# Designed miniproteins, single chains, continued (5): the designs that were tried, part 51

Each design is a single chain, and the fold is of that chain. pLDDT is the mean over its residues in the fold that is shown.

## One batch from the design tools (miniprotein)

Design m17758
Fold by ESMFold2-Fast:
Structure m17758 (fold): chain A 114 residues (1-114)
Amino acid sequence: AAEVVLELQRLLRELGMDVEVDGVISGEIGKAALEYVFDLTNLPSSGKIDSKEVRIAMQRIAISFGIVGEVDGEVDETLLTFQRMFGLPLDGTLDLLSARDLEGLKRLLLSSLR
């Protein structure tokens, strides 16, 4: 878990995002991603995060890819486009329970360099 958190922080920093590589939850995108990773280590039964912060993080990642939209934490086309790209539920929740889902997030972040 700690290794995954540091790896995500390092990837976000490599992408030019203002995120510290020290296990501290900080920044909008980094905070939501790290909070979800920390939540995975304590595993709620649902495994889903339904929060405005997570929706904002998904919208910010989508916009960083050049997708036109708003960062308002609402279930809108910007958020749904991000969820389609990751194969996530189209309901505004972040459901990353498998290594495949985390690798999907990493690939999306890396592809933003292009």
Scores: mean pLDDT 57

Design m17759
Fold by ESMFold2-Fast:
Structure m17759 (fold): chain A 96 residues (1-96)
Amino acid sequence: SKEEVFLKTVVLLHIVAMITEMMVMIRQGASDDEIKKAFLTEAERIIEMMKKLSEEDQKELEKRFIEGLKNLAEEYPERKALIENIIAEFRKMVEA
């Protein structure tokens, strides 16, 4: 439906904003704990919105989010362990 297409677009924009915020925080020298807290707070909102979409759209958005996080880890290898932990926590939140 048109409503589902709109919601999917809104979720995608939230994903892009979250990854951008993490990048800005890394560049500003934020701690791993600060970055993780910001991520988990926003990820809860994103997941709640995703639950209203089809399973196919949920899987596509999950893939996009994880790909974005993996790209961030490649750009900032000093934060790789944090980002891998964030990906693991995100996967657990989605499965809950």
Scores: mean pLDDT 88

Design m17760
Fold by ESMFold2-Fast:
Structure m17760 (fold): chain A 89 residues (1-89)
Amino acid sequence: SLLLSLDTIIKELEELLKEEKDPEIQRKIQEAIELVRQAKRALEQGDIDAAIQYLREAIRVLEEALAEKPSEGLENILWQVKALLQYLE
């Protein structure tokens, strides 16, 4: 289920947020969580185009976080979001 995959991504982002000490990376993780939540809401309403836009923005935010600080956890989440985006396209 796409919705279950998004819930897993949100949970994994929330766990990384708890462990992160850098305030800028924390902010970017929080932005990514909100964008993935908005994508989930769009999918629940059948708005695939809106979901795609939110996931693309989440990818941008996650890539910015990774450019500041390498993180295997964030990289794995980025790959999961990209895989979901490819499935929706």
Scores: mean pLDDT 89

Design m17761
Fold by ESMFold2-Fast:
Formats: sequence, C-alpha cells, structure tokens
Structure m17761 (fold): chain A 100 residues (1-100)
Amino acid sequence: SSSQIRSQYQQTMQQMDTIHMQIVRAINDGNIDQAKIYTQQFGQVVTQWSNTFNVPQNVVNRIRGIIDTLLNTPNPTVDQVTQIMGQVVGIMHQNAQNVI
C-alpha cells in the first residue's frame, strides 16, 4: 500500500540521515578512513532503496556517480559531504514523489 511504501521510505531517510551524521563526525575527528567506510555504507543503503522501490537504472547511476565523487576525494570537507548528501537525498525525494 502507499502508506507502507511511505513508511519504508521514511525509514530509509532516517538511516541516510544517521550515516550522514556519522560521516560528518568522522571528518571532524580527522578520521578520513572511517568517513569513507560510512560513505560506502551510505552507498549500500542507496542500493537497497533502489531495489526496494524499483528505481530506474539512470537514476541509480546518477546517485552512484555522486557518491563516487566523495569516495574519490582524498580529504573531503564537511561542506562537500553536506552538498553531496543533499544532492542524493534530493534525487531520492523526487523519485519518491513519483512512486508514493
């Protein structure tokens, strides 16, 4: 049902917010290796979300490309993380509006 879909989407967004805060904390602590581990976990949540909601491959590829820019940044800043996470969440939100 649409209500169950909305609840599952909200749970996914909560997981994304938690990981985003973990990445920010790791960067603030100077632990870039840990920040990259959390960024990979963020990518795994996106993959699970895309499978659950049957997201079009072009949308998935765009999100993966955005996450990859962060993974390939040697010393990411909090501002870069916030911008990238905002872009990913924005794309996910637009997709959710088409499904729910």
Scores: mean pLDDT 83

Design m17762
Fold by ESMFold2-Fast:
Structure m17762 (fold): chain A 114 residues (1-114)
Amino acid sequence: HMEELRKKAEELLKQAEKYINEGVYAMLNGDYDKAIEYFEKAIKLYEEALKLMGPDNPEVLRKLASAYLVLGVAYKKAGDIEKAREYFEKAIQLAEKAGNDDLVERARELLEEI
């Protein structure tokens, strides 16, 4: 049932967005380890949604790219520059696959700052 699969994917996206918001809140409070945990939870849910909606779904790929970008920022602020670099590179790859040039440029700017 394609309708049920889409509804499950939409629920996963909504839960992932809630985790992104919790992670951003943790970032604003300087709780970088907590932010990392929330962003990693969001990424797992976006990956699951991508499996349900198709590997080339540009909306989910864009959300995944954004999630890896903020995860990279959280690792950078936590002092893990190698992990920050890894996740900015993943964000670039996913943003390119999503066809989002603005997000590619933003992730490249952040990568050049480390």
Scores: mean pLDDT 90

Design m17763
Fold by ESMFold2-Fast:
Structure m17763 (fold): chain A 86 residues (1-86)
Amino acid sequence: MLTESELIAYFKAHYKDIKPEALPPTGREEVLAFAEQHGIPESLVRLALALADMYMAENNIPRRSGPDDTVYRIAYQILAGFVASQ
């Protein structure tokens, strides 16, 4: 089963692999669609967004308002990489 502890461990192990400017750009809609497609529970989506926000704060990346914020690109990378590692 996908767990919060496993997602946090994945994030820590792959922190240096995160690319905030990765193309194509992903937004909130892409994160939600990916989560639905792969049966990811809302608790893990919220955790991935919290980890993405922490990454942005630690790396001085500014928040942009709206569904195209960089937080969704980072959250997508965390979730997609985590699923691929299973």
Scores: mean pLDDT 81

Design m17764
Fold by ESMFold2-Fast:
Structure m17764 (fold): chain A 67 residues (1-67)
Amino acid sequence: MEEEFEADVNLAFLEIMLAIAKISGDEETAKKLQEVLDEARAAYDAGDWERFRELYEEGVKLFKESL
């Protein structure tokens, strides 16, 4: 439950980062964040919390590098 709640919050943050990239017109970052988000959703559905965490960290890194 705790891990699922944290994953829900982190998934929402990935969606926010993707929305910001799209609004900013950063097509390359938006594409990469969409790919990370799709993989993170798959990991979430599989209950693979370790993989989800790794994908979240990659998404955050991609977003920071775009700034």
Scores: mean pLDDT 81

Design m17765
Fold by ESMFold2-Fast:
Structure m17765 (fold): chain A 57 residues (1-57)
Amino acid sequence: YVELPLSEYARSGVAPVLSYTGKSISADAIARGFIYVDPVKGLKEFYSSKEHAEAAK
């Protein structure tokens, strides 16, 4: 999984992306200030949003 800063999601104003491979953004990860996504499907869907792409740089 790829760790993405939650602060970048909040800054961009775009909703978090959930993985469809059985893994998703967990409440625990959000509490730690991160969002975990699947590196194949979840990350591709995350990068489909211009705002979210900045958070992964």
Scores: mean pLDDT 49

Design m17766
Fold by ESMFold2-Fast:
Structure m17766 (fold): chain A 87 residues (1-87)
Amino acid sequence: MKLSDEEKSLLIRLDGIAGERGKVTFDEYVAAEKEENGSEPDRERLREMLERLLEKGVLERVPGEPDALRLSEKGRKLLEEYLASLS
């Protein structure tokens, strides 16, 4: 499966923000990026990337929580492979 470098970076950030909870909302991601970088991310581009990752089965929606996303088993494996490639 092809993931862009932007998609891989997004997965790392989503996993970091989710932390022990294992899930993150769009608003939580935007808030975290704003706090870290002093500006909001491009919300439209972010939505497009998240939808693509959902289509690829890399992200999944949390049952009963339409605004919450988590890494699938597939997504976690891809993230681990990416992190391993960075040495």
Scores: mean pLDDT 79

Design m17767
Fold by ESMFold2-Fast:
Structure m17767 (fold): chain A 68 residues (1-68)
Amino acid sequence: GMEEARKKAAEAAEKAAEAAARGDSQTAHNYSMQAREAGLAAGDEELAEEAGREAEKKGVQSHILAQE
């Protein structure tokens, strides 16, 4: 249900933030994408948009790291 999707979105967003704090950009990106999808399923446009923006930022960070 929508409540289940909203819970999944919140958990994924929290894990993305934890991974980002550790410098794990790939894990942060993966969880941000999961949060975006769960947010869309829950009908929470704000959560979905924020998660999508975070995923884009982490994608760029991973690309920069890969160029080392």
Scores: mean pLDDT 70

Design m17768
Fold by ESMFold2-Fast:
Structure m17768 (fold): chain A 94 residues (1-94)
Amino acid sequence: SALEEEAIEALEKLAVAAYILASEGIDKNLSKEEVIKRFTEIAERILAKVKDEKVREALREFVERVKEAIANTDDLEELIKTIKEIYEEAVKKI
């Protein structure tokens, strides 16, 4: 459906943003708090463009899980793996 396509597109944009910010954060020696802040700002802009409120709420759960992963993971490879697992689980729910 068009709603599923919109949800998947937004979810892909969120996952890519998380990946880029996690990688850049380590390269630039950013704090976890700064990485989470930047991810939250990008995520809120993506979520604001989602028209369906139920889809937006489901994507917000994805955002909160990614923020938790960033807060609790020190190793980049493990963080990328965790973000990928969160993404795959979110796709199954759409």
Scores: mean pLDDT 83

Design m17769
Fold by ESMFold2-Fast:
Structure m17769 (fold): chain A 86 residues (1-86)
Amino acid sequence: SRRLELAELYRRFREALEAGDVERALEIFEEIARLLDIPEEQHLAFLAELVYELASPEERAAFLAQHPDGEKLEALIKELEKELQK
């Protein structure tokens, strides 16, 4: 089931974030994006959404520090935070 496969990948993504393993988290993210048919131009925004939803503030800070587009991801996460404060 695609739903069960996605649930398992989301669990593994969260575990990679808890471990501070950004390389592993990105490998799992690529599988999630593939299963959901997310266009490449939307990958950064979708990654920001997953990190926002699944990572603690500490895990998020560690992830952003190690990501090549960390500043862009941080900006996208801050926009998500503003929308949820309504």
Scores: mean pLDDT 83

Design m17770
Fold by ESMFold2-Fast:
Structure m17770 (fold): chain A 120 residues (1-120)
Amino acid sequence: ITIEEIDAEFEALLDEARKILGAEKVMNAAEKARLKVLNSIKTKPSKETLKAALLLELAKELKESDASVETKKTFLEKAIELQKKLLQKAKEENAPEEEIQFLEESQKELENLLQEVENE
């Protein structure tokens, strides 16, 4: 998997989120993600960690939205798949253990959100 492929998948999900949530909620999710990373990671965070944090915050906003269960499920499935690729890339790049732990916890939170949506 290439960084260009990850970037393309990430931008596609951002565009989808903007269409569902609107630009303001996406910008708010981005700011929350940035602050969460700055509070959790003491080293300079990787682009992979920042993308993962934003995907999680977008998933939380989407779950709370009035979008259909099908729309929420589809987004979460794509977000989880991309999150797995981001975690793999971070491990390949020998990211600090703190970042790997953050990415692993973010993946678990996304999987929990999907289970909650599937039970709606």
Scores: mean pLDDT 83

Design m17771
Fold by ESMFold2-Fast:
Structure m17771 (fold): chain A 70 residues (1-70)
Amino acid sequence: IQELIQKAAEALEKGDYQSAQQYIQQLAPYYQKGDKKVQEAIKLLEQAFLAKKQGDFEKAEELLKKAKEI
Protein backbone atom coordinates (compact mmCIF):
# COMPACT_ATOMS: atom_id res chain seq x y z
CA ILE A 1 0.00 0.00 0.00
CA GLN A 2 2.63 2.60 1.07
CA GLU A 3 4.80 1.52 -1.91
CA LEU A 4 1.89 2.17 -4.30
CA ILE A 5 1.29 5.62 -2.78
CA GLN A 6 4.98 6.48 -3.18
CA LYS A 7 5.06 5.20 -6.79
CA ALA A 8 1.97 7.27 -7.66
CA ALA A 9 3.54 10.41 -6.15
CA GLU A 10 6.84 9.80 -7.98
CA ALA A 11 5.01 9.28 -11.29
CA LEU A 12 3.18 12.60 -10.82
CA GLU A 13 6.49 14.33 -10.00
CA LYS A 14 7.96 13.00 -13.28
CA GLY A 15 4.87 14.06 -15.29
CA ASP A 16 4.04 10.40 -16.00
CA TYR A 17 0.31 10.82 -15.56
CA GLN A 18 -0.54 7.45 -17.13
CA SER A 19 1.51 5.49 -14.56
CA ALA A 20 0.21 7.73 -11.75
CA GLN A 21 -3.41 6.94 -12.73
CA GLN A 22 -2.62 3.20 -12.79
CA TYR A 23 -1.17 3.30 -9.25
CA ILE A 24 -4.13 5.36 -7.98
CA GLN A 25 -6.52 2.80 -9.55
CA GLN A 26 -4.66 0.00 -7.72
CA LEU A 27 -5.32 1.92 -4.46
CA ALA A 28 -9.08 2.30 -5.17
CA PRO A 29 -10.08 -1.05 -3.52
CA TYR A 30 -8.35 0.04 -0.29
CA TYR A 31 -10.19 3.38 -0.43
CA GLN A 32 -13.51 1.47 -0.72
CA LYS A 33 -12.57 -0.70 2.31
CA GLY A 34 -12.20 2.47 4.42
CA ASP A 35 -8.41 2.56 4.83
CA LYS A 36 -7.94 6.08 6.21
CA LYS A 37 -4.29 6.38 5.12
CA VAL A 38 -5.19 5.36 1.56
CA GLN A 39 -8.15 7.79 1.54
CA GLU A 40 -5.89 10.67 2.66
CA ALA A 41 -3.19 9.69 0.15
CA ILE A 42 -5.58 9.43 -2.83
CA LYS A 43 -7.14 12.80 -1.92
CA LEU A 44 -3.68 14.43 -1.87
CA LEU A 45 -2.62 12.71 -5.12
CA GLU A 46 -5.83 13.79 -6.92
CA GLN A 47 -5.39 17.38 -5.68
CA ALA A 48 -1.74 17.34 -6.85
CA PHE A 49 -2.82 16.05 -10.30
CA LEU A 50 -5.39 18.87 -10.55
CA ALA A 51 -2.82 21.46 -9.43
CA LYS A 52 -0.38 20.28 -12.14
CA LYS A 53 -3.11 20.50 -14.80
CA GLN A 54 -3.75 24.10 -13.71
CA GLY A 55 -0.01 24.94 -13.81
CA ASP A 56 0.29 25.29 -10.03
CA PHE A 57 3.49 23.26 -9.70
CA GLU A 58 4.36 24.69 -6.26
CA LYS A 59 1.04 23.50 -4.78
CA ALA A 60 1.42 20.13 -6.54
CA GLU A 61 4.91 19.65 -5.03
CA GLU A 62 3.66 20.35 -1.48
CA LEU A 63 0.71 17.96 -1.92
CA LEU A 64 2.97 15.19 -3.30
CA LYS A 65 5.35 15.64 -0.35
CA LYS A 66 2.42 15.20 2.07
CA ALA A 67 1.20 12.09 0.21
CA LYS A 68 4.67 10.47 0.39
CA GLU A 69 4.78 11.06 4.18
CA ILE A 70 1.63 8.96 4.75
Scores: mean pLDDT 79

Design m17772
Fold by ESMFold2-Fast:
Structure m17772 (fold): chain A 73 residues (1-73)
Amino acid sequence: SRSEIMLEIASLLAEIMLEALLEEDPELKEKLLEVLEEMSRKERELIENKASEEEWEKLLKETKEKVKEVRES
């Protein structure tokens, strides 16, 4: 459901925030905070635009890919 996808995104963003707060490498911290800011902005836009479940699924996928890229860098 849309609500389940929204909750999963919210949970993932909270995880990224905690990871960024605990990160001691300033470059990695900055990259994590940039992902958090971008994805949080997109989440707000989807809420404001009453986006479809498909659009929420796309944001979840994008968020997972971006955080993975930062973690593997």
Scores: mean pLDDT 86

Design m17773
Fold by ESMFold2-Fast:
Structure m17773 (fold): chain A 98 residues (1-98)
Amino acid sequence: SAELEEKLKKAEEALRNKKYKEAKKLYEEILKEKDLPDELRAKALYGLAKVYLELANFKEAREYAEKLLKEYPDSKYIEEAKKLIEEIDALLEALGGR
């Protein structure tokens, strides 16, 4: 819906402006919507993964990126989600955390 697309734009703007708590809340609210189109859900999962990465919640960041790859394999966000997982894995390796 137009309202969900506007909410997604607001979440993306919050993430760009480093308002991570606001972005997290907005993406989580979007993902609770039952009739959310697959492409909007994939975009919201990718956005939430980025929010968790910025918050240094690497486990959650990886889980949301993996969920995108598993549940929405035809999404245009697949390559970006793969890169995000590679970035998270490199950060975890550098920090000695696995």
Scores: mean pLDDT 87

Design m17774
Fold by ESMFold2-Fast:
Structure m17774 (fold): chain A 65 residues (1-65)
Amino acid sequence: SLDARAALFRALDVDGDGTVTDEEIRAKTGASAEEIERIRGMFDLDGDGVLSPAEEAAIRAAAAR
């Protein structure tokens, strides 16, 4: 769900800047590059395989509620 993705986004946003980078995912989880791609896919709201700034903003908005 969007709320679950928002919670995961918040947990992975290590520096609190509101942006989740591959380095932050790796630092938090120890994931490989392939695993990082899968984690980024969980933030993709429409399932097109691309995380857009609009989708990231929607996740941030949900996390703020």
Scores: mean pLDDT 61

Design m17775
Fold by ESMFold2-Fast:
Structure m17775 (fold): chain A 77 residues (1-77)
Amino acid sequence: MSEEDRQALIDELARRLQEEFGFKPETARLAASLAVNLGIPGIGLTAAVMDGDITPEQAKEATRFLLEAVDAAEAAA
């Protein structure tokens, strides 16, 4: 995936986390960036739960969503 494609995917996933899960922009971007760049969205989501920004249930659903979205994008490339 090109750097441009990676940034577009991060932007799209961050937007969907805000719209579908109600994440703050900074939390959504961190989780999306960690998912796309490192395959580990859970670290950013755990920090957000500890800060009270999201619930543990939201973190579990967002983790599944991010991993599935990254897998789908890789399969389409």
Scores: mean pLDDT 77

Design m17776
Fold by ESMFold2-Fast:
Formats: structure tokens, sequence, C-alpha cells
Structure m17776 (fold): chain A 75 residues (1-75)
């Protein structure tokens, strides 16, 4: 869906600032999957994914916010 693609792209681009190649792809895929359940889901799972992969809380919040906002705009 457009929302899933937007969530992937946003999480991927924001994740690039904090995570290595494997982490960036996984966070993007997770954000896209979460977007199927709505923008809040996209943001929450992107945040948790980034944090679990070693991003700081602030960096993970930025990734989650980017995924949430992109999913909302893409829906």
Amino acid sequence: SAAAKAAFDAAYNEGKKALGDEGIRLVGQTAAAGAQYGPESAGWVAFMGAYDLGASKEEALNVGQAARDAAEKGA
C-alpha cells in the first residue's frame, strides 16, 4: 500500500542516521508491516525496532515519528 511504502521510506531514511545497513532495512520492513494496522502501529514498531537494534531512545523516537507521520500522510 501507499502507507506501507511511505512508512518504509521514512523509517529507512531516518534510520540511516543511527543504524547500520542490516538495521536500516529491518526497521523499514517493520514500519511497512506495522502500517497495515495504521499510523500509530507503524510508528510504535519502527521505534521499538530501532531501539532494539542499538539506536538511542532519541534516535528511535525520531525513526518512529517519521514512520508514523509518513503512514498517516500516505493513507
Scores: mean pLDDT 82

Design m17777
Fold by ESMFold2-Fast:
Structure m17777 (fold): chain A 101 residues (1-101)
Amino acid sequence: DLAEVLALYQRLVEAYENKDEATMKEVIRQFLRFIGLSDEEIEAYLANLTPEEIGAFYALALYFLDTVAQSQLSPEEQEAVLAKAKERLRQAFLEELERRK
């Protein structure tokens, strides 16, 4: 799971810096699927995705990559932190989708 998230965030950073909007949306789609959203929830979120939200994903990706690189946590501890973050992010995105209804 951690290796998958690192690969997604690296791809998002590269796509953002290259202004590749299609790849940015695809990486965000894969990330939302990773955190446990359904295909219907993902497409509802992406249909209303703003440049500000894409920028926030980019900032989060940079912060996460730097944090992992500087981390003194074991791989097992990093995976446990990721699992907790994944559930919290899933809940936050579901609440945002309800707000958009």
Scores: mean pLDDT 77

Design m17778
Fold by ESMFold2-Fast:
Structure m17778 (fold): chain A 69 residues (1-69)
Amino acid sequence: MAKEEEIKELKSRMDKIYEELTQNETNEDFHKKLKEIKEEALRMAQAGESVSEAISKFLEKVADLYLKL
């Protein structure tokens, strides 16, 4: 299982990406979906997935979200 410190770093990293992307895109539905993707990745890490897998899945889903816009 990921350590609490690793999960905190993952959350901080995802929060920074969320902030950057929401500054570039003003669509409220995009913000909501991005928040859901972030929360899913955090839950995955808390459930025992590696932090590197969680961040990779987060970035993959963010890219997919942009492709569907």
Scores: mean pLDDT 77

Design m17779
Fold by ESMFold2-Fast:
Structure m17779 (fold): chain A 108 residues (1-108)
Amino acid sequence: SKEEIEKLIEEIRRLVENLLAGRDVAASLDELERLVEELEKLIPSIKDAEILEKALKALTEAMEALQEAMERHPELAARIQALLRRLHEAKVKIQKKLEEIKKEEKAK
């Protein structure tokens, strides 16, 4: 699953580039939502803090790109706002998992 999460992070970063370039914006929103759902399913099984920190950074970059896309594409604002909420929820889950891993490491 580490290889799966690394691939998801790379795909998210590719979609961030598309959003910032204004390329296939609506399709990129659909794909980003799907990738975030897949990422959330993998979070409970991941024990590697480094890969979760990379995922957290990728989601932060995606949220920044979405905010910029919302300014450029006001017709997509409602959809982008919904996706921003989904990404924030995913970040909270990753942060909670990171805290659990760090506590387990301190106990060893």
Scores: mean pLDDT 85

Design m17780
Fold by ESMFold2-Fast:
Structure m17780 (fold): chain A 84 residues (1-84)
Amino acid sequence: SVEELKAVLKKLYERYRDLLTPEQLAEVERLIAQGEEALAAGKLEEASRLYTRAIQIIAEAALAAGVPEEELEKTVEAIYEEAK
């Protein structure tokens, strides 16, 4: 759901924002802002696409910085469980 994607995005951003380049950080912040606008307008599919893109950028930055794939997967799974 959009709410679960938003929860995942928020936690990944809080956890890994320091690993992003300035360009990646600016792009993630733009995607979050656009996603919030889409959500406020009731455009759930657009909000989901924007949040998913932001999550992908953060995940790629974390992997590039040496965060193990298994650790990233466990982090995402824990966030999904908390969002229930």
Scores: mean pLDDT 82

Design m17781
Fold by ESMFold2-Fast:
Structure m17781 (fold): chain A 67 residues (1-67)
Amino acid sequence: MEKVEKAYEKLKKILEEGKKIREEKDIEKQKALSPVFAKEVQKIIEEVGKENFEEAAKKLEEELKKK
């Protein structure tokens, strides 16, 4: 549970930051952040493992669909 929850919190934070940048519609900033997001996602996978990351991502997807 702890690793799934940790991945969920980190992934949620990344998505919130990405959403804010998306709303600003700065194309240069969006391009610069694309590799940064990929790197942050990779770090989460390395910390918690692929299975725990996928479970966290699924939970986040369910929460987003709920809204």
Scores: mean pLDDT 71

Design m17782
Fold by ESMFold2-Fast:
Structure m17782 (fold): chain A 84 residues (1-84)
Amino acid sequence: DFVKYPGFYKPKGKELPAYTIVVNDAEGKVLFVTFVSGSLDHAREVGEQIAKALGGTVAGVQQTNDRSEEEIKKSQKEMEEKLR
């Protein structure tokens, strides 16, 4: 894909379709959370690959709320801070 913008950003006033992927262990405890943009199918594929690498399972793939690029960035940072 030939895209000039880095990360999760589009031109001002447009939203990125973004998905939160949660990977759990066998006990249902969160091992890893990541944030990807693109289609739901792409997000599921990425989640499955991460789960396979970590020896866990994909617990959920959820679209972020209807948000501006700024709100999407804020949500990503909040998720990263909760993991760190």
Scores: mean pLDDT 62

Design m17783
Fold by ESMFold2-Fast:
Structure m17783 (fold): chain A 77 residues (1-77)
Amino acid sequence: SARERAEAAVAEARRIVAELKKETNIVKAIGLILRMIGIRTDLVLSGLDQAEPDAYAELEALIKEAMAELKKIPGKL
């Protein structure tokens, strides 16, 4: 179902954020962020941002958390 697809996407994003919190390599961290952006893009293209807005909002919050974790890694700027 649409809900199961959206919940699976959120669960994957949560796993990526947990991996990011342990990551010290900026290139690998950028790859993880790009993977999350891909998950968001797939949800939008599938209309799941409209069908499952609560799950989509949680995914957006996880992406913001991931961006904050990326900023903590030395050498980004």
Scores: mean pLDDT 84

Design m17784
Fold by ESMFold2-Fast:
Structure m17784 (fold): chain A 69 residues (1-69)
Amino acid sequence: MSAEEAAKIIEEAVKKGASAVELRDLGRELATKHGASTEEVAKAARELAEKGVISDLQAAAVAAGAAGL
C-alpha cells in the first residue's frame, strides 16, 4: 500500500468521526495487515495534518498505532 492510499483511508475514517482509539487501531492495521510501512502510514498522517485535513492529534494517533501496534 502506498502513502497516498493510506491517506485516503485515514481521511475517510476521520470524516466518519473515528475516535483517537479507532485511529490508533487503523494505523496499526495499515502497517501490519495492508502492507504499508510504518514510515508510509506516518508520512500520510503528517501530510494530511499539514494540509489541515485532519488535526495534529489525529495524525499522532495514527502514527502511534503504526509504530507501536
Scores: mean pLDDT 80

Design m17785
Fold by ESMFold2-Fast:
Structure m17785 (fold): chain A 56 residues (1-56)
Amino acid sequence: MEELERELQRFADEVNRRAAELDAKSATLTPEQASALNDEFGREVARRVAELEARR
């Protein structure tokens, strides 16, 4: 019963960790490079969220 909820929590933890790593990298990148990485990450997260929501 809690398997999907645990998977969603782990996914949220992964997203938060990757967002923090991306923020740290963005400090060493140009604004253009940082924007491109944020856009890619946002698209990947949205796709994975849609896949998980389809399983609910």
Scores: mean pLDDT 77

Design m17786
Fold by ESMFold2-Fast:
Structure m17786 (fold): chain A 74 residues (1-74)
Amino acid sequence: SMSELLRILEEYNRRMEEINRRLEETDRLIDEAARLLREDSEKGSELLIEAGDMLHDTVTFYKDTLDWVNRKLS
């Protein structure tokens, strides 16, 4: 139904907004880590690891979102 399709699209858009927010935060952490590496290499390295973990989780969430869409549209 149209109502069901619109609900799916709304949830998809919400998930894409979350993905975009996480990517923006990851970029912020990388920039902060690059700055911090000049002052405190240990803290800079910790932020890079955090950014990497966030990116990995975001990619997983994106794949889950695609699987969810495919399942709903099947």
Scores: mean pLDDT 86

Design m17787
Fold by ESMFold2-Fast:
Structure m17787 (fold): chain A 87 residues (1-87)
Amino acid sequence: MYKLTIEMLDTPENAKKAEEYIKKAAEESGGEIEIEQEKVGNYTKLKVTVTFEDLEQLEKFAKSESMKEMEEIMQKSKFSSVSTEEL
């Protein structure tokens, strides 16, 4: 079992787009998604956790077209981080 955590700080509009891409990638891979949003001034802090049963699901998520679009949003964000933990 693997846990992927994505944290991002961006405008509310970009945070919403990021959430939509991550949700689509999670649905396509069979990952279980948890989303937390916090308002930080004029920005949204987005924390997404996706849990995968195996490495195959994690790789399918990471290689999805939705996650490629998400990488462009993350590169333009004020802050972004991605971490992976084996459970």
Scores: mean pLDDT 85

Design m17788
Fold by ESMFold2-Fast:
Parts: C-alpha cells; structure tokens; sequence
Structure m17788 (fold): chain A 81 residues (1-81)
C-alpha cells in the first residue's frame, strides 16, 4: 500500500449533520439543519413551518457562523423598527 492512515496532524473532517427543531408559543415550528461536508463546506438550512426561509453555503464553519450572525442581526433590526 502507498498510503498512511496514521496522522499526527489534523484529520480530515468526516461528513457531519445536525438538526434542531423548536416550537414557538404561537405554534410556529422553526427547524435548522446543518451539514458539514468532508471538504469543510458547510450548508445551513432554516425552515419556518416547513418553508425554507434561509439557505447558507459557506466554505467552512467560521464563514457559516458569520453569515448566520448577519442574518440574525438583520432580523433583530427588522423587529426593532
């Protein structure tokens, strides 16, 4: 074999997925799905009552977090009017 499976350096990420669901007081269902691909690409989907309201595709988790923060600030600004 011409490959090594033992590395002391950072291992490549495995495909990871997570989802969260919250039900608000008015019965609104909010769902968030996060998929982290082996290449580091991060996909985030936010749904409200089954309808997609936000989709984010980022090169890594840090970028995804930054975009999610920007969206949250946008929503907060709209609510503060």
Amino acid sequence: ATEESELTNPDPSKDTHGHARSVLEDGTVLEMEVKIKKDGTVEVTVRRNGETILEIVANNLEEASAKLKEFNEEVAAELAK
Scores: mean pLDDT 65

Design m17789
Fold by ESMFold2-Fast:
Structure m17789 (fold): chain A 68 residues (1-68)
Amino acid sequence: SGEAVQRVSENMLGVSNVSKDEKKRLEYLAKVGDAVGENIDDPKKAAEEVEKILKEAEKEEKEKKLKE
């Protein structure tokens, strides 16, 4: 059922043996999937939203390294 599939996805994000970095990557992958899904009829807009998400992830990694 759809609920079981969703529970598996949630468990992948919430499992204690998954590193913080891996969990954050899964969260960004979910955002990318949502951006593509919401803009399935406009591939150019989907690409722009995906680039925005990836740029935000890169900025976050750089800011984390500069702060430490």
Scores: mean pLDDT 66

Design m17790
Fold by ESMFold2-Fast:
Formats: C-alpha cells, structure tokens, sequence
Structure m17790 (fold): chain A 88 residues (1-88)
C-alpha cells in the first residue's frame, strides 16, 4: 500500500465517523493503514494517539456535535497524513 492510498482510506474512515466511538475506530484503522504503508511503530502510534485525542475532545462535549465531529474527522485524517508523509 502506498502512503497516498493509506491517507485516502484513512480519510474515508474518518468521513464515516458520526460518534466518538466511530472516531476511535477510524483512528485505529488509520494507524493500521499508515503502518501497512511503511510507518514505524512510533509513527503509527502517534497517528492513533492524535485521532483518539480528537475523538475524546468531542466525547467531552466541547463543541456542538456537527462542528466537533468534523474537527475530529479532520484530526484523524491529518494525523494519518502526517504519519504517511514521515513513512515515505
């Protein structure tokens, strides 16, 4: 899997996240994808941690659901993109 393919799939998983639980699952899947694209354990863990942090922020009710969920999706996708770039 190329880094570009991993980022595209991670964005797809992130775009489907409608709850914090979905966001956690999307972050886990994104970390797995960047690992398959050649990211080391630390880099893939950082992508997971970034996505989880965003999902937990939404879970705490800091934002209106629609705004918070979009920020969560963007954070999950962005963490995966950064990890994939570092793997390349």
Amino acid sequence: MTPEEAVAKAREYASQAKTPEDGIEAARNAAKLVREAGADEKTSQAAYDGGIGAARAVERGVFKPEQGYQAMRDAIAGSAALAAERAA
Scores: mean pLDDT 76

Design m17791
Fold by ESMFold2-Fast:
Structure m17791 (fold): chain A 115 residues (1-115)
Amino acid sequence: MEEHLRRAEEALRRGDLVGALRHLIEALEALKPLVKNPELVDEAIEHLRRAREALEREDYASAVEHLDEAIETLDKLLEANKDDAKVSEALQRLIDLLRSLRERVEARLREAEER
């Protein structure tokens, strides 16, 4: 899990949004056996995979929508796991990385809409 989060941070620093999403999905898959309500992990992964596919097509509007759905699902997962300090810390870090990624996608959406 930690290695996947580190790789996601490195991908974001390089502007590799698709690579960052891939590593965040891998982090969630690694976290799934440790969480309460693992069905929310599957739901979040589905939204992130749709966001990745949208990014690969340069459909930034759809990518933002799917990232927002993933973040909402993960906020629910965080609330369900708030009594587990290690899981909560990992989920919060993952959510923070997704919010940063969303801001970068929204910036690309604005650039695309101006041209």
Scores: mean pLDDT 87

